# Ledger of designs, part 32: designed miniproteins, single chains, continued (4)

Each design is a single chain, and the fold is of that chain. pLDDT is the mean over its residues in the fold that is shown.

## One batch from the design tools (miniprotein)

Design m13087
Fold by ESMFold2-Fast:
Structure m13087 (fold): chain A 114 residues (1-114)
Amino acid sequence: MEAEKLLKHTEELVQQFLELGRKDPEYKGAYLMGAATAAKKTYQYMKGLYLRDPSTQPYYEKAAELKKQGDEYEAKANALLAEKKDNQEVLDKAEEYKLEAMSLISKAGREVGS
């Protein structure tokens, strides 16, 4: 099922961002913003799918749990990025990873919505 594939892809992308932040602590806030964006964008697609097809409720519930994790990653990212407010390179990377995550999940999510 495409919904299951999207959830797995998002979980893998989130883990990649978390591992990159672990290897490069200077950019940890930027990577956490990417992880948060992936999780929250996936929830948006799954909610739309659930509203069209109630039989997808189990995937929507998994996406809702992923969104809770994304909200935690976003809070941590905002705290770390506040410490780097004078480091434009780190702030630019946060926006870059956010846009990358949004693009990747949007591409995968369109296949679920079709």
Scores: mean pLDDT 85

Design m13088
Fold by ESMFold2-Fast:
Structure m13088 (fold): chain A 111 residues (1-111)
Amino acid sequence: MDMAELLAAGEARAAADPELQEVIDALLGPRAEELVLTRDENGNTILHNAAASGDAVTVALLLHALARDPRLLELAMRLVNDKGLNAIQVAEEAGKEESVRVLTTFAARAK
């Protein structure tokens, strides 16, 4: 699936999933940086958790929301968990090949 198809699928999924839509709305809101910096018990941010357990559609939708602020996208991509892994490395460890591809595409845009 190309990036445009993946994002269109993500938008359709968010429209049908209120919990996903709430997360996207928060990332588009004034507390986006606070949400990106929030870490769980393992030091994982929302992007780490999406990379490990989410599908490529969810990852693409989160990254598209973050890409509205290139500084925030760069910050999200650079944050490491308690293992010292960034979101791309978490996706690689979890075997999420399409999520790795999506994350790498957005990392190139953040530079």
Scores: mean pLDDT 76

Design m13089
Fold by ESMFold2-Fast:
Structure m13089 (fold): chain A 81 residues (1-81)
Amino acid sequence: SLEEVKKKLREMGFNLPDDVSEEEIRKILEILRDVVDGFELIITGINKALGLPETESDQNARAQLEKMRKEIDELEKLLKE
C-alpha cells in the first residue's frame, strides 16, 4: 500500500511530507532506479571500455546496487497493490 511505501522510505532516511501522493512516490522510485542504473553503468561500462579488471570494491558496490534494486522492486510492488 501507499502508506507502507511511505513508511519504508522514511525508515531509509527520506524526509517525506505527510500529504505526498502516490504519483509523487512513483516519481521518486523512478529517480532511485535511474540512479542505481547510472551507478551500475559507471562500474561496468568504464571498466569494460578501459579493459580494467573488476576489483573487490567494484564487486561490493555491485552487490549493494543489486540489493537496492530489489528494495526498489519491492516498493514498486507495494505501490501497485
Scores: mean pLDDT 79

Design m13090
Fold by ESMFold2-Fast:
Structure m13090 (fold): chain A 89 residues (1-89)
Amino acid sequence: MKAVERYRELMERERERLARLAEELERKPDPEVLEEIYALIAEILREVLPDAEGDTRVVVELMLELAETRDEEAARARADEAYAERQAA
């Protein structure tokens, strides 16, 4: 499963930055810090998406939409569409 391997590689690369942002958010709940965390997660997910297949693609699509828009309804719609495409094949 290439997508899972790529995700692990990218998470390791960004681990220190994610940890620092999480510490900043814990110390001071700042919407700007939260936005930076979502932007970084979206970047990682965008790099993983081309290698994602089946159920992994549905999860990546959902998480990416949520990270980019912070809109749960939009994220669910995108995941449902990816799932339907998988079932149609």
Scores: mean pLDDT 73

Design m13091
Fold by ESMFold2-Fast:
Structure m13091 (fold): chain A 69 residues (1-69)
Amino acid sequence: MLEEQIEKAREEAEKRIKEDPSARELSQAMLDVAISTAYLQAGDKEREEEMKQMYQDARDIAARIAAEA
């Protein structure tokens, strides 16, 4: 279910950060993409605009990190 998917995404992000602390910003951006995608796919209309913004911000962060690499 939605909550289980979000919890799993959070656990994966925490695991990545634990293994490589330098990946914290990228791992957080990937987590934000996963959370926003899960809510949008679930059809949560109350969070729709907030989730779209979270997705856009996370993509921008990931693109910036990729361009700097």
Scores: mean pLDDT 78

Design m13092
Fold by ESMFold2-Fast:
Structure m13092 (fold): chain A 79 residues (1-79)
Amino acid sequence: SSVHEQLEEGARKIEKEVKELIEYVKTLPPEEAKKLLEQAIKTLKEILKKLKEEFPDATDVINRVEEVIKKLEEELKKV
């Protein structure tokens, strides 16, 4: 498969895992939920930085990862 197909698959997997994480953290105590959300945001921001540096033309994938980070940051505000 092409690099672009691999990046799209990666974005789809990230979107799925973040959706599952958001549902999971709702079952946890606030302190544990906060730690998991902060770690996920940190990890995804590092992924986003690498994507922008290595694949700046993959704007669709970049935008999808940025949107997922925003969703996690909104969930973190609720904790």
Scores: mean pLDDT 89

Design m13093
Fold by ESMFold2-Fast:
Structure m13093 (fold): chain A 84 residues (1-84)
Amino acid sequence: GLEASIDAFKAHIESLKDQAISEIESALESGDLDAAQLVFDITQGLLLIQQAIGKMVGEPEIAAAAEQAIHDLENKFNELLSES
């Protein structure tokens, strides 16, 4: 049903954010700030596309999930940078 499709899309957004955080952590642990920044920039762009898709298809839960993922990614990246 539609609810199952929305849940799957939200899970995809969360997975994309979680994978990016893991890759950023690994890059920073190896001292590669440029790689960490690149993963952040690309993932933020991909999440903005997901937000736009949610708005275009009229699914506010998808748009909200993408907005939350962007916020979480930005907060986590800033936290990790302050610890590096």
Scores: mean pLDDT 85

Design m13094
Fold by ESMFold2-Fast:
Structure m13094 (fold): chain A 77 residues (1-77)
Amino acid sequence: MEEVKKEIEKMKKLDKASQIRTITNILAKLKSDPSLTLEQVKEALDLIREKAKEIFDEGTIKFIDKTIDSVLKQLEK
């Protein structure tokens, strides 16, 4: 959780392409981190979704939402 918040804060200082890459990297870590509970992962995903709405255009937000949905489906198997 702390790592996710730290990465999101760093993202504010990056260009758009790097911001998208940072989100993708956070999502990959959340998907593969066995120390996180499903509840903690969902909280982090909600935080990423809210942050994306503030920073990105509608098309980029849609891409992020699809990526989040993919991560959730993989975790809920």
Scores: mean pLDDT 72

Design m13095
Fold by ESMFold2-Fast:
Structure m13095 (fold): chain A 82 residues (1-82)
Amino acid sequence: LTPEQLKDADLALVQIGLSVTKILLKKVPLSSLSESDLQTLIEDLTKYKELALSVGTPEAQKLAKEFDEYKRRLEKVLEEKK
């Protein structure tokens, strides 16, 4: 594998993570999620954001911002439950 192919694979994994997040949030109302479920999702989104930033391309940076936006939305819901 070339370094370019490895970077493409990491980008694909980040894209899959974002797609799964979007599907989950479309099917599950945020108000129905427990505090522990919200915390777990926030942790997962943080990890995907870090992976996207490690890829370092403009496309990956855009995906990192999308994960950060979903993370902030989940954090607001979590604050309302506390």
Scores: mean pLDDT 80

Design m13096
Fold by ESMFold2-Fast:
Structure m13096 (fold): chain A 94 residues (1-94)
Amino acid sequence: EIKLEVTVEALPSGNVQVTVKISGASGPTVVSVTVEYDGKRINEALTFNGDETKTLTYEVEVDKDVTVSAKAELWKAGEGPVVTAAEATVTLKK
């Protein structure tokens, strides 16, 4: 079962670092990850070869409280992105 963890940290630059960790793939699979914050959207496709953890890191410029939402959709051979496997939402207050 796919697991998703979102961490949001304020940087000395005034920007925010968003870290998304994806784990729980028990075999070869492709996971589509969508990260949304402040009306912006980032899409990434991650290929897993087994039970491994993959990390995505973004630096985002925000001047207010930021809410980050992430979702992972599991790909199956012949079916494409089938369902949302995991979702997480984190808010950082400034």
Scores: mean pLDDT 71

Design m13097
Fold by ESMFold2-Fast:
Structure m13097 (fold): chain A 89 residues (1-89, ends at bonding distance)
Amino acid sequence: KNREKAIEILMEKKKLSRKQAEKIIEEIEKYYNDEKLKETVIKRTGLEKKVEELKKEYSEKEAFIAAWAMTVYDLPEEDALELAKNIVE
């Protein structure tokens, strides 16, 4: 888990302040670590298809975080996957 790298990706790609990037990562980690919140977010944001596509090549954890970042924060796939890797690992 490299939280600092995840913060840097959000700051660079979304032009966010460090505090804004930290808040986003905390929110992703909260939803990711709570099964009920995770299911609610997937249903509410329409992540189902994106998660299924990414699960073909990536872990379920990485697929969920990357799909969330792409759909909710409009990150490009490459950046969303790098973000997910740094949150999971």
Scores: mean pLDDT 77

Design m13098
Fold by ESMFold2-Fast:
Structure m13098 (fold): chain A 61 residues (1-61)
Amino acid sequence: MSPEERVRELLERIKQSTDVDEILKLSAEVEGIVRAATPEEQERIFPLVVEIAKLVQEKLA
């Protein structure tokens, strides 16, 4: 499974989650995937990371 696919699945899980602790854990998993990814994969993941950051801000505000 590609890093991009894994980040897309985590994005969908964050959309469905209402638990702050779960959202923070899922966000940390996304950061781990990004750090382990190649520069080319990071470029493809970047728009998804931006969407996740916006969702996390909305849910934790």
Scores: mean pLDDT 83

Design m13099
Fold by ESMFold2-Fast:
Structure m13099 (fold): chain A 81 residues (1-81)
Amino acid sequence: SMEELEKTAQEIGKIELEMLNEAMRAIEEGDFEKAREILEESTEKIYEIMEKNGIKPRLSKEEIVENGMNMLLQLLEDRKA
């Protein structure tokens, strides 16, 4: 149903926000390996939710992780005033 799709989108959105906050903290501490690990683990969870709900991911797991890392690095640069 449409309500089930909306609930799935909300669950994914919550995981994405938590992932980005935790990974950003790791990057701010200079731990880029930990940031990548956080993104990889969270991407696996998102993929599991999508597969369970019959939703085909648009991007590969690697593309999602690389996009996340690039975004976090840009945010770090912007915060260094």
Scores: mean pLDDT 80

Design m13100
Fold by ESMFold2-Fast:
Structure m13100 (fold): chain A 61 residues (1-61)
Amino acid sequence: MSPQTLQAQQLFGQALQAAKAGDYDTARQLVTQAAQLLGSLGIDVDAEKAFKVLVAKAKQQ
């Protein structure tokens, strides 16, 4: 697994924590950064869809 893939996973984790704290702007920025990083590796990620899934997961507590 590439270092960039691991960094993207860390960014998604940070985004989930931000969303759980109610900071949706920070969560969106972190998801966008993770999607851009994966995109540089040829992995196409829909940042908006990923953000919606992440917010839904954060609310399921």
Scores: mean pLDDT 79

Design m13101
Fold by ESMFold2-Fast:
Structure m13101 (fold): chain A 61 residues (1-61)
Amino acid sequence: EEIDLSTPEGALRAMERLLAEGRYEQALSVADYALEHFPDAPPEVRERIERLKAEAQARLA
């Protein structure tokens, strides 16, 4: 399955999908990529990425 990481919104969609599939390590990788490459992303998108990252981390604990 192809993941669109060219936009912060694409990364957010990829994370939501990976979390739904139980692919928590991949979701964390996408989160780290997005936060590094899209520091100027809209605050609402950035907040959602950070929230999903925290959720993925909790699932891997």
Scores: mean pLDDT 79

Design m13102
Fold by ESMFold2-Fast:
Structure m13102 (fold): chain A 55 residues (1-55)
Amino acid sequence: SDKNKELGEIAKRNAEEALKAKVLKVEITDTEGIIETEKAKITVDKETGETTIEK
């Protein structure tokens, strides 16, 4: 939980910096990470590393 929270904060900051877009939501679970911005929703599977981008 604590590690997932830390990863979520880091992911949010990196996404805001890289995309130059406001991050609306970050959700880190045991199986995936979800980053929602005003431009796109990014989902990363933690087991496979598969990344899905929805605009």
Scores: mean pLDDT 73

Design m13103
Fold by ESMFold2-Fast:
Structure m13103 (fold): chain A 68 residues (1-68)
Amino acid sequence: MSREEAVEILSEKIVELAGLSEEKARNLAEAILEGNDVALEVLIHDEKLSPEQAEELRKLVEEIKESL
């Protein structure tokens, strides 16, 4: 998986779960994939994601990182 493809996949999921703009979702996806764990936790708290949505995001981040 390419870095650009990883950012696209993660940003699409952030838009789906949190309803953020594509631009904001892309910026968050970049930060999360660069290893900023705080960015992921802030996203979950600020956008009030359910425990199920938070788990889905965390699993996707792990899967993407393993494919890079």
Scores: mean pLDDT 81

Design m13104
Fold by ESMFold2-Fast:
Structure m13104 (fold): chain A 61 residues (1-61)
Amino acid sequence: SKLEEQARKSEEEGEYYKKLAEEYRKKGNITKEAGYEIGSAGGYSMSELYREKAEALRKAS
C-alpha cells in the first residue's frame, strides 16, 4: 500500500541520517552528530507510524 511505501522511504531516510551522524561523530562535531541522530530517530518514528496505520486500516475495514 501507499502507507507501506511511505514507511519504507521514512526508514531509508532514518538510515541516511544515521550515517551522517556517524560521519560527524568521527569528526568530533557533537552538535551536528546530535542533530542527525534526532533526524534518524524521526525517520524511524515516521516509518513505525505509517506501518501502524497500514495495519490498522487492514483490520478496521
Scores: mean pLDDT 83

Design m13105
Fold by ESMFold2-Fast:
Structure m13105 (fold): chain A 80 residues (1-80)
Amino acid sequence: MLSPEALEVGEEINRFARENKDLVETGLFAVELARRAKDPLAAGIAESWAAMVYAIYKLEYERTKNEQAKADAERIAAAL
């Protein structure tokens, strides 16, 4: 079962995602939560969220060659 800190981190990310339309900002918020996490499982959940957003924008760039998608993926990768 998830630790209390891991559950709280997951809930904070889900809340941020609902309140914010920008997935890049959600990914950057997840990186910040991972840095502050004391529980390795909580950090892993936050890092997984950031990695997912990175993968979405990287895949968009590969399909569309949109330079903004590349820049957004690189912003998340640099923060990790």
Scores: mean pLDDT 81

Design m13106
Fold by ESMFold2-Fast:
Structure m13106 (fold): chain A 90 residues (1-90)
Amino acid sequence: SIKEEAEERLKKIEKEVEKIKNDKELSVEEAAERGQEIKLELIEVIDRVKKEAEKTGDPELKELYEELEKRAKKIEEELNEKLEELMEKS
C-alpha cells in the first residue's frame, strides 16, 4: 500500500540522516549534496501521499501526510544543523 511504502521510505531516509549526523569524515560539500538528495526524496514521498489523499478522500492518508510533513521538518532541521556544524569546523 502507499501508506506502507511511504513509511518504509521514511524509515530509510531517517537511517541515512543518522549516518550523516554521525559521520566525522564528511566534507561540507558531501553533506550538502546528500542533504539535497534526501530533501528531494522527502518531497517525492510527501507529494505522492498528498495526491492519493486528495484523489481518494482517505482520512488515514490525510493524517499520514500531516505526520510526514512534521517528520520532514525535523529531518531538514537536523541536516541544516549538521551542515552548520561542519562549516564552523572548516
Scores: mean pLDDT 84

Design m13107
Fold by ESMFold2-Fast:
Structure m13107 (fold): chain A 64 residues (1-64)
Amino acid sequence: MSAEEAIARAREEVNQALRDGMKAGNPVEAGKRAKEALDKAYTELLNAGMSEEEARQAVARAGP
């Protein structure tokens, strides 16, 4: 289990949620789901032993 893997997964989830929301005509819902994916990644990184600063920086890089 690597931090890079968690970040890549979050990025894919965020991109997919945005695409699905835009296709459905609900960009607000897409944004909410993207935020949920980023929050999940942040918690996962903290559980993996990352510091709050490192986890926040990694999640910020994964966001759109």
Scores: mean pLDDT 74

Design m13108
Fold by ESMFold2-Fast:
Structure m13108 (fold): chain A 66 residues (1-66)
Amino acid sequence: GIEEDHERAAEIAIKRVKEAAKKAGKEEPEVKVERLDDEHVLVTVTLEGKTYQQVLPVQTVLASGA
């Protein structure tokens, strides 16, 4: 359902951001994922004192983690 999709999308997004930072030789980022609506999440990444935000469709994140 929508709740399970959001929980899974948050888990995938956090894992991918942390793995990308590790692969790039960066420090471990602080990652926050928030539900915006039933179809979208807001991903907030803080890395080396800089903050980045991206809105992602839940279905896009789920497809990337399958």
Scores: mean pLDDT 82

Design m13109
Fold by ESMFold2-Fast:
Structure m13109 (fold): chain A 96 residues (1-96)
Amino acid sequence: MSMIEQERKLAEEALKEMEEVRRRLERARRLAEEDPKRGIEELQRVERESEENARRNVKLAGQSRDPKETSKLVGASIANIGDAFEARLLAEKLEK
């Protein structure tokens, strides 16, 4: 496998991870309506995972030699930061 093919697959994986975390954020919000304590727990997990994904994606973007893949990784990182912030605020609101 070429380095370019590896970089493309990493960018594709970052976008899929971003979509999965967004789906988990939505499920956590619904869970919080029925079980606030479990919802807070899931929101805190989404926050942690989104922060970790953002850090990873920034590192991968810096290492990428393809401007297109770099742009995708930067975009995914920005989305991850937004998801982490949303998860944190929702958890704080549920704690009253």
Scores: mean pLDDT 83

Design m13110
Fold by ESMFold2-Fast:
Structure m13110 (fold): chain A 60 residues (1-60)
Amino acid sequence: MAEARANAEARVAEMVAKNKAAGIELSAAQQQAIFDGYLTHNLREGAPLTKAPLLAAPEA
């Protein structure tokens, strides 16, 4: 379960960074909603992890 939370946090950070680069700042409420969505989705699927490593080095 800790892994699911870490995955959700990483996804929120990516989304925030991407939107900020486009000049869009996500509110705390929006960030929390995204986090909850990813956390719930990962837990509901019952899979430990379906995505690439959370801390993969930047592609750049």
Scores: mean pLDDT 61

Design m13111
Fold by ESMFold2-Fast:
Structure m13111 (fold): chain A 70 residues (1-70)
Amino acid sequence: MKAEEEERERAIERATELSNAGEKDPALARELEEYLKKVMEELKKTDDLEDILRLTGEAIRLIGEAFMAG
């Protein structure tokens, strides 16, 4: 089944779009890149949809915190 793979791809795409928003702030962009790398490494290790959604949700939360701080 590919439903979980599609959800994973959508979550990664969304995280990438949020990362692009930091392009104008190099420090924020670097923090977001480092964070996305960690999330993507974890996503490569698991095919569990629940884990994928949890990891991407955590990444989005931290991207939001970075924007609020910067």
Scores: mean pLDDT 64

Design m13112
Fold by ESMFold2-Fast:
Structure m13112 (fold): chain A 69 residues (1-69)
Amino acid sequence: SELEEIFNTDLSKTIKELLEEYKVSQKTLAELSGLTQSTISRNIDKRLSELPEEVQHAILSALAVHSLK
């Protein structure tokens, strides 16, 4: 689906790029994903595809929820 294609594209982006694109703060992403702000900050320059699968899913789900508002 088109939504899955968008998610696959987002996997190639860094957390920093995703925060800027979706206009979401590290704090808001942490709250929506259930991750800590320190986890997000330490991985901010890494592409989502380089992170553990559980972290990838948590971030992508959080961004999807944020986009629906």
Scores: mean pLDDT 80

Design m13113
Fold by ESMFold2-Fast:
Structure m13113 (fold): chain A 98 residues (1-98)
Amino acid sequence: SEDERLLEEAREAFEAGDYERAVELLSRLTDSPDPRVREEALRLLAEIARTGPPEIRKATLGPALAALGDPDPAVARAAAEVVKASLPEVLAEQRKKL
């Protein structure tokens, strides 16, 4: 499918260090009608949230929060992993305001 090709493009962008492109594509893929594509997109977003630079790690949170209510339990679990991985960066940003 087109979504499967976009998922492959997102993986290639991530491997190349183009994190902004990867997050852009993966965020769109969390709206895919195929729950397997949504789950894979969230799994890669979780990897970016763990390993990427701080600004990119924050950008993974929005799509993940939206996907927490996904009717597919595997997709919802993958979204929770992104949120968990993003929490250290969100907490660091909040501490800067104190």
Scores: mean pLDDT 82

Design m13114
Fold by ESMFold2-Fast:
Structure m13114 (fold): chain A 120 residues (1-120)
Amino acid sequence: SREEFEKLILEMLSLLPEKKKEEFIKEFKEKVEKAKTNFELMLIGLELLAKMAYEFGDYELAEKIREIASEAVEMKLSGASFEEIAEKVIEKLKELKEEYPQFSKQLELLIEALKLLKEA
């Protein structure tokens, strides 16, 4: 459900340093309130994860996550279903989890959140 998605993203954001948690949680809540589709919720999750990677100094990971988000947008513009887009995004995040084991907890939480959106 949407509530279960939100709980997993909040759990992901809980892994931020205390000084950054409030800022990220505020951004998440404001964006989720305006989101109308599961695709928009997926993009919000990806952008927050990319910003988290940047805050932890993993700039290459941040750019790779943004590339995944850009590919998701291109797939949607080409007429792909949300299920097809979510499956591709989840696959790419699983690959990143293997490349960036130090970020595996954050990546796993987003993967599980996106699975909930796909199964809805």
Scores: mean pLDDT 89

Design m13115
Fold by ESMFold2-Fast:
Structure m13115 (fold): chain A 82 residues (1-82)
Amino acid sequence: SKDKIKKLSNSAVMDAWSGKPEQAIKDAEEAIRLAEEMGDQALKAEGLQNLYTALIQAGKVKRALKYLDQAVKIMQSLGLLT
């Protein structure tokens, strides 16, 4: 459900700022999976941005940049990013 995706996205942000990057990665990945199942590109982009932040905090820069690129492309296609 959309509520579950929003809860997972909020958990990913909170876990990242609470020094729990591993849990933040898992929550962001689950949010992305559910957003894809629902066909919600905006929620998928939000999940990808949260995954980027969690991966940066975990020191996984190359992987993080890959997901940031995906999020930017989706947001540009939706008119959410100039």
Scores: mean pLDDT 85

Design m13116
Fold by ESMFold2-Fast:
Formats: C-alpha cells, structure tokens, sequence
Structure m13116 (fold): chain A 81 residues (1-81)
C-alpha cells in the first residue's frame, strides 16, 4: 500500500492517497469489508487516470502500476471476508 500511495502522490491524486490511508487503517482494525470498499475507490481512480492518459505516457505507466498494486491488496483483503 505504501508504494501505491507514493504513486498517487506523484500523480497528484490526493483523493486516491486518502482512500489508501483509510484502507490501511481499516486493515489495522481487522475491518476487511471497509478496507475493500476504500481499495475499490482508489483502484477506480487509478484506472480512470490510466484510461484518460496519453498512450505510453509516464502518467499512464504509473497509474497502471498503482492499479496493479491495489488489485493485489484487494485480492488479499477479500480472502479475509
């Protein structure tokens, strides 16, 4: 999650970074359902940025990398529900 949050900040996606922080806090509480909801919001933000970014741009690459990291965490969290 730290790497995805760093990518969000590099991309200027403050809302995505905040959602990742809320997901981390929910995981620390054992609230995996709430964590999944926040991860899904962050994932949609990264996917949207990747889709509207110029093909082959640094922004597209970073957004897709962040989306992949969030998808992996979401898969782990859903295994706990």
Amino acid sequence: LEEAKELALELGLEDAAEELEKAKEAIERGDYQTAAEHLEIALREFQTVADVSPAGSEIERKAREAAELVEKELEKVKEKI
Scores: mean pLDDT 85

Design m13117
Fold by ESMFold2-Fast:
Structure m13117 (fold): chain A 92 residues (1-92)
Amino acid sequence: VSREELLELIEKYKAGDESVREELRKALNEFLRSQGISLDADDELLELIKESPEKDPEKLLEKLVEYARALERALLAGDREAYDAAVEAFRA
């Protein structure tokens, strides 16, 4: 998936187009793998994207990568406090 296609899907999904939800999930999974992240884009992650106050899809995507890396590290370490902190940081 191209970065441009992923950004377009993020914009559509945040604008309320639920029909792109599964295409966005697939594109995010391919993108995360390309960044070396093994975390899957689950329903919780998609809802965090939708609820995010970040209106710039490029900044949102950068924030998402940071969140996914922090979440993967917390899960691998069994660190629930770090997991909760990563979720809160993404919401801010």
Scores: mean pLDDT 79

Design m13118
Fold by ESMFold2-Fast:
Structure m13118 (fold): chain A 74 residues (1-74)
Amino acid sequence: SEEIAELKRKFEELRPELLALAEALGISPALTEELGDLLLQAQIAKLQGKDEEAAELQEKARRLGEELERQREA
């Protein structure tokens, strides 16, 4: 599918900037990359009509985002 291939390509192009921004903000680059991967996988699942899988991946991304915020507040 062209949409999935294009989405993966754009994600790879943006990845260095995302990691640099995370580092500049004092956020874990590894966890930021994991969050990005979950969001990418969720969008791919949606494009494939796998709505339940997409919802699960979005929930995992949300929980990881909450954990990152808690670490910043601790």
Scores: mean pLDDT 80

Design m13119
Fold by ESMFold2-Fast:
Structure m13119 (fold): chain A 73 residues (1-73)
Amino acid sequence: MEYVVGGISLPASADVDAVKAALKARFPTLRFGEWEEKDGKKYATFAVAREDVEALAAAVKALGGEVRVSGPV
């Protein structure tokens, strides 16, 4: 299975634990690094199966966040 890595940002008001649970349930291959607050946002690195990255980006955007893909793994 081919993976992509990147960053997810969420607004500071987001419930990170709820978002993590929902996204992992929907995307079983999804793995997060540590969550940190940066520039008034909550941010983590991620890895996910390449075929899931577009759907993950759409799900995060619907939550007011963004996904930035850094490259394949």
Scores: mean pLDDT 78

Design m13120
Fold by ESMFold2-Fast:
Structure m13120 (fold): chain A 94 residues (1-94)
Amino acid sequence: EKESVFPLEEAKVLLILAEHYKKTGDRAISKEELREKAKEYGLSDEELEKALKGLKDREYIKEENGKIELVPGVTEKVDEIIEESKITIEKEKE
């Protein structure tokens, strides 16, 4: 429940995955496409790998066949994830 806040890098990755799911209906994204989208959010390869590790540890995503996939239970909350991730990103300074 509480203390479920995630780092900025994890929020950016979740936003990418959630928006991909809403646009395409596909829970899975290729690691190559994810890397390209992550660059648009200012994530380095190291930051992306660290974020993916954290999200896997929290059971928000899994990696199968070279693709990063939102777990089924997380897709039910995709709108909440988008909202929270945007708030987290916007809190970055200003």
Scores: mean pLDDT 75

Design m13121
Fold by ESMFold2-Fast:
Structure m13121 (fold): chain A 65 residues (1-65)
Amino acid sequence: SLERHKAIVDEVIDSLPLSPEVKAEARRAALDYLERLHKAGIQLTDEEVRGLAEEFARQAALRAA
């Protein structure tokens, strides 16, 4: 479910040693992408959602550096 996937994104991003601003941007981008995929009928596994959250966090951290 989208609700479960949002919870996974929150858990992954919150566990990372990043500033609150970087976490907020990563969460926003990841959730926006997940909602787009869900509307398109694309279903991700929990593991794929974790990887997606990690990748958005990595990209947000790189932009902040």
Scores: mean pLDDT 85

Design m13122
Fold by ESMFold2-Fast:
Structure m13122 (fold): chain A 83 residues (1-83)
Amino acid sequence: MSLEEIIQAAIAAHVPPSLHDEVLATLLDPKALLALLDDLSPEDQVRYRELLEQLSQDQPSPEAIAGLVALVGAALEARRAAA
């Protein structure tokens, strides 16, 4: 399974349909991913950094990808609710 297919599956499982395109765009943009750190709690920032480090490995686990997708989705939902 390609990285894109794993991301799409995780988005479908963890993110509302209205945010699918926004989450996918954010995950494909390193600058957007780093900007989300400002919207995360200190505890979630630690988890986010751990997931990014795990994804820098040659064989990232689907579980790490799903965890990152869930955090990105939650951060974007919170940002949308605050707007």
Scores: mean pLDDT 73

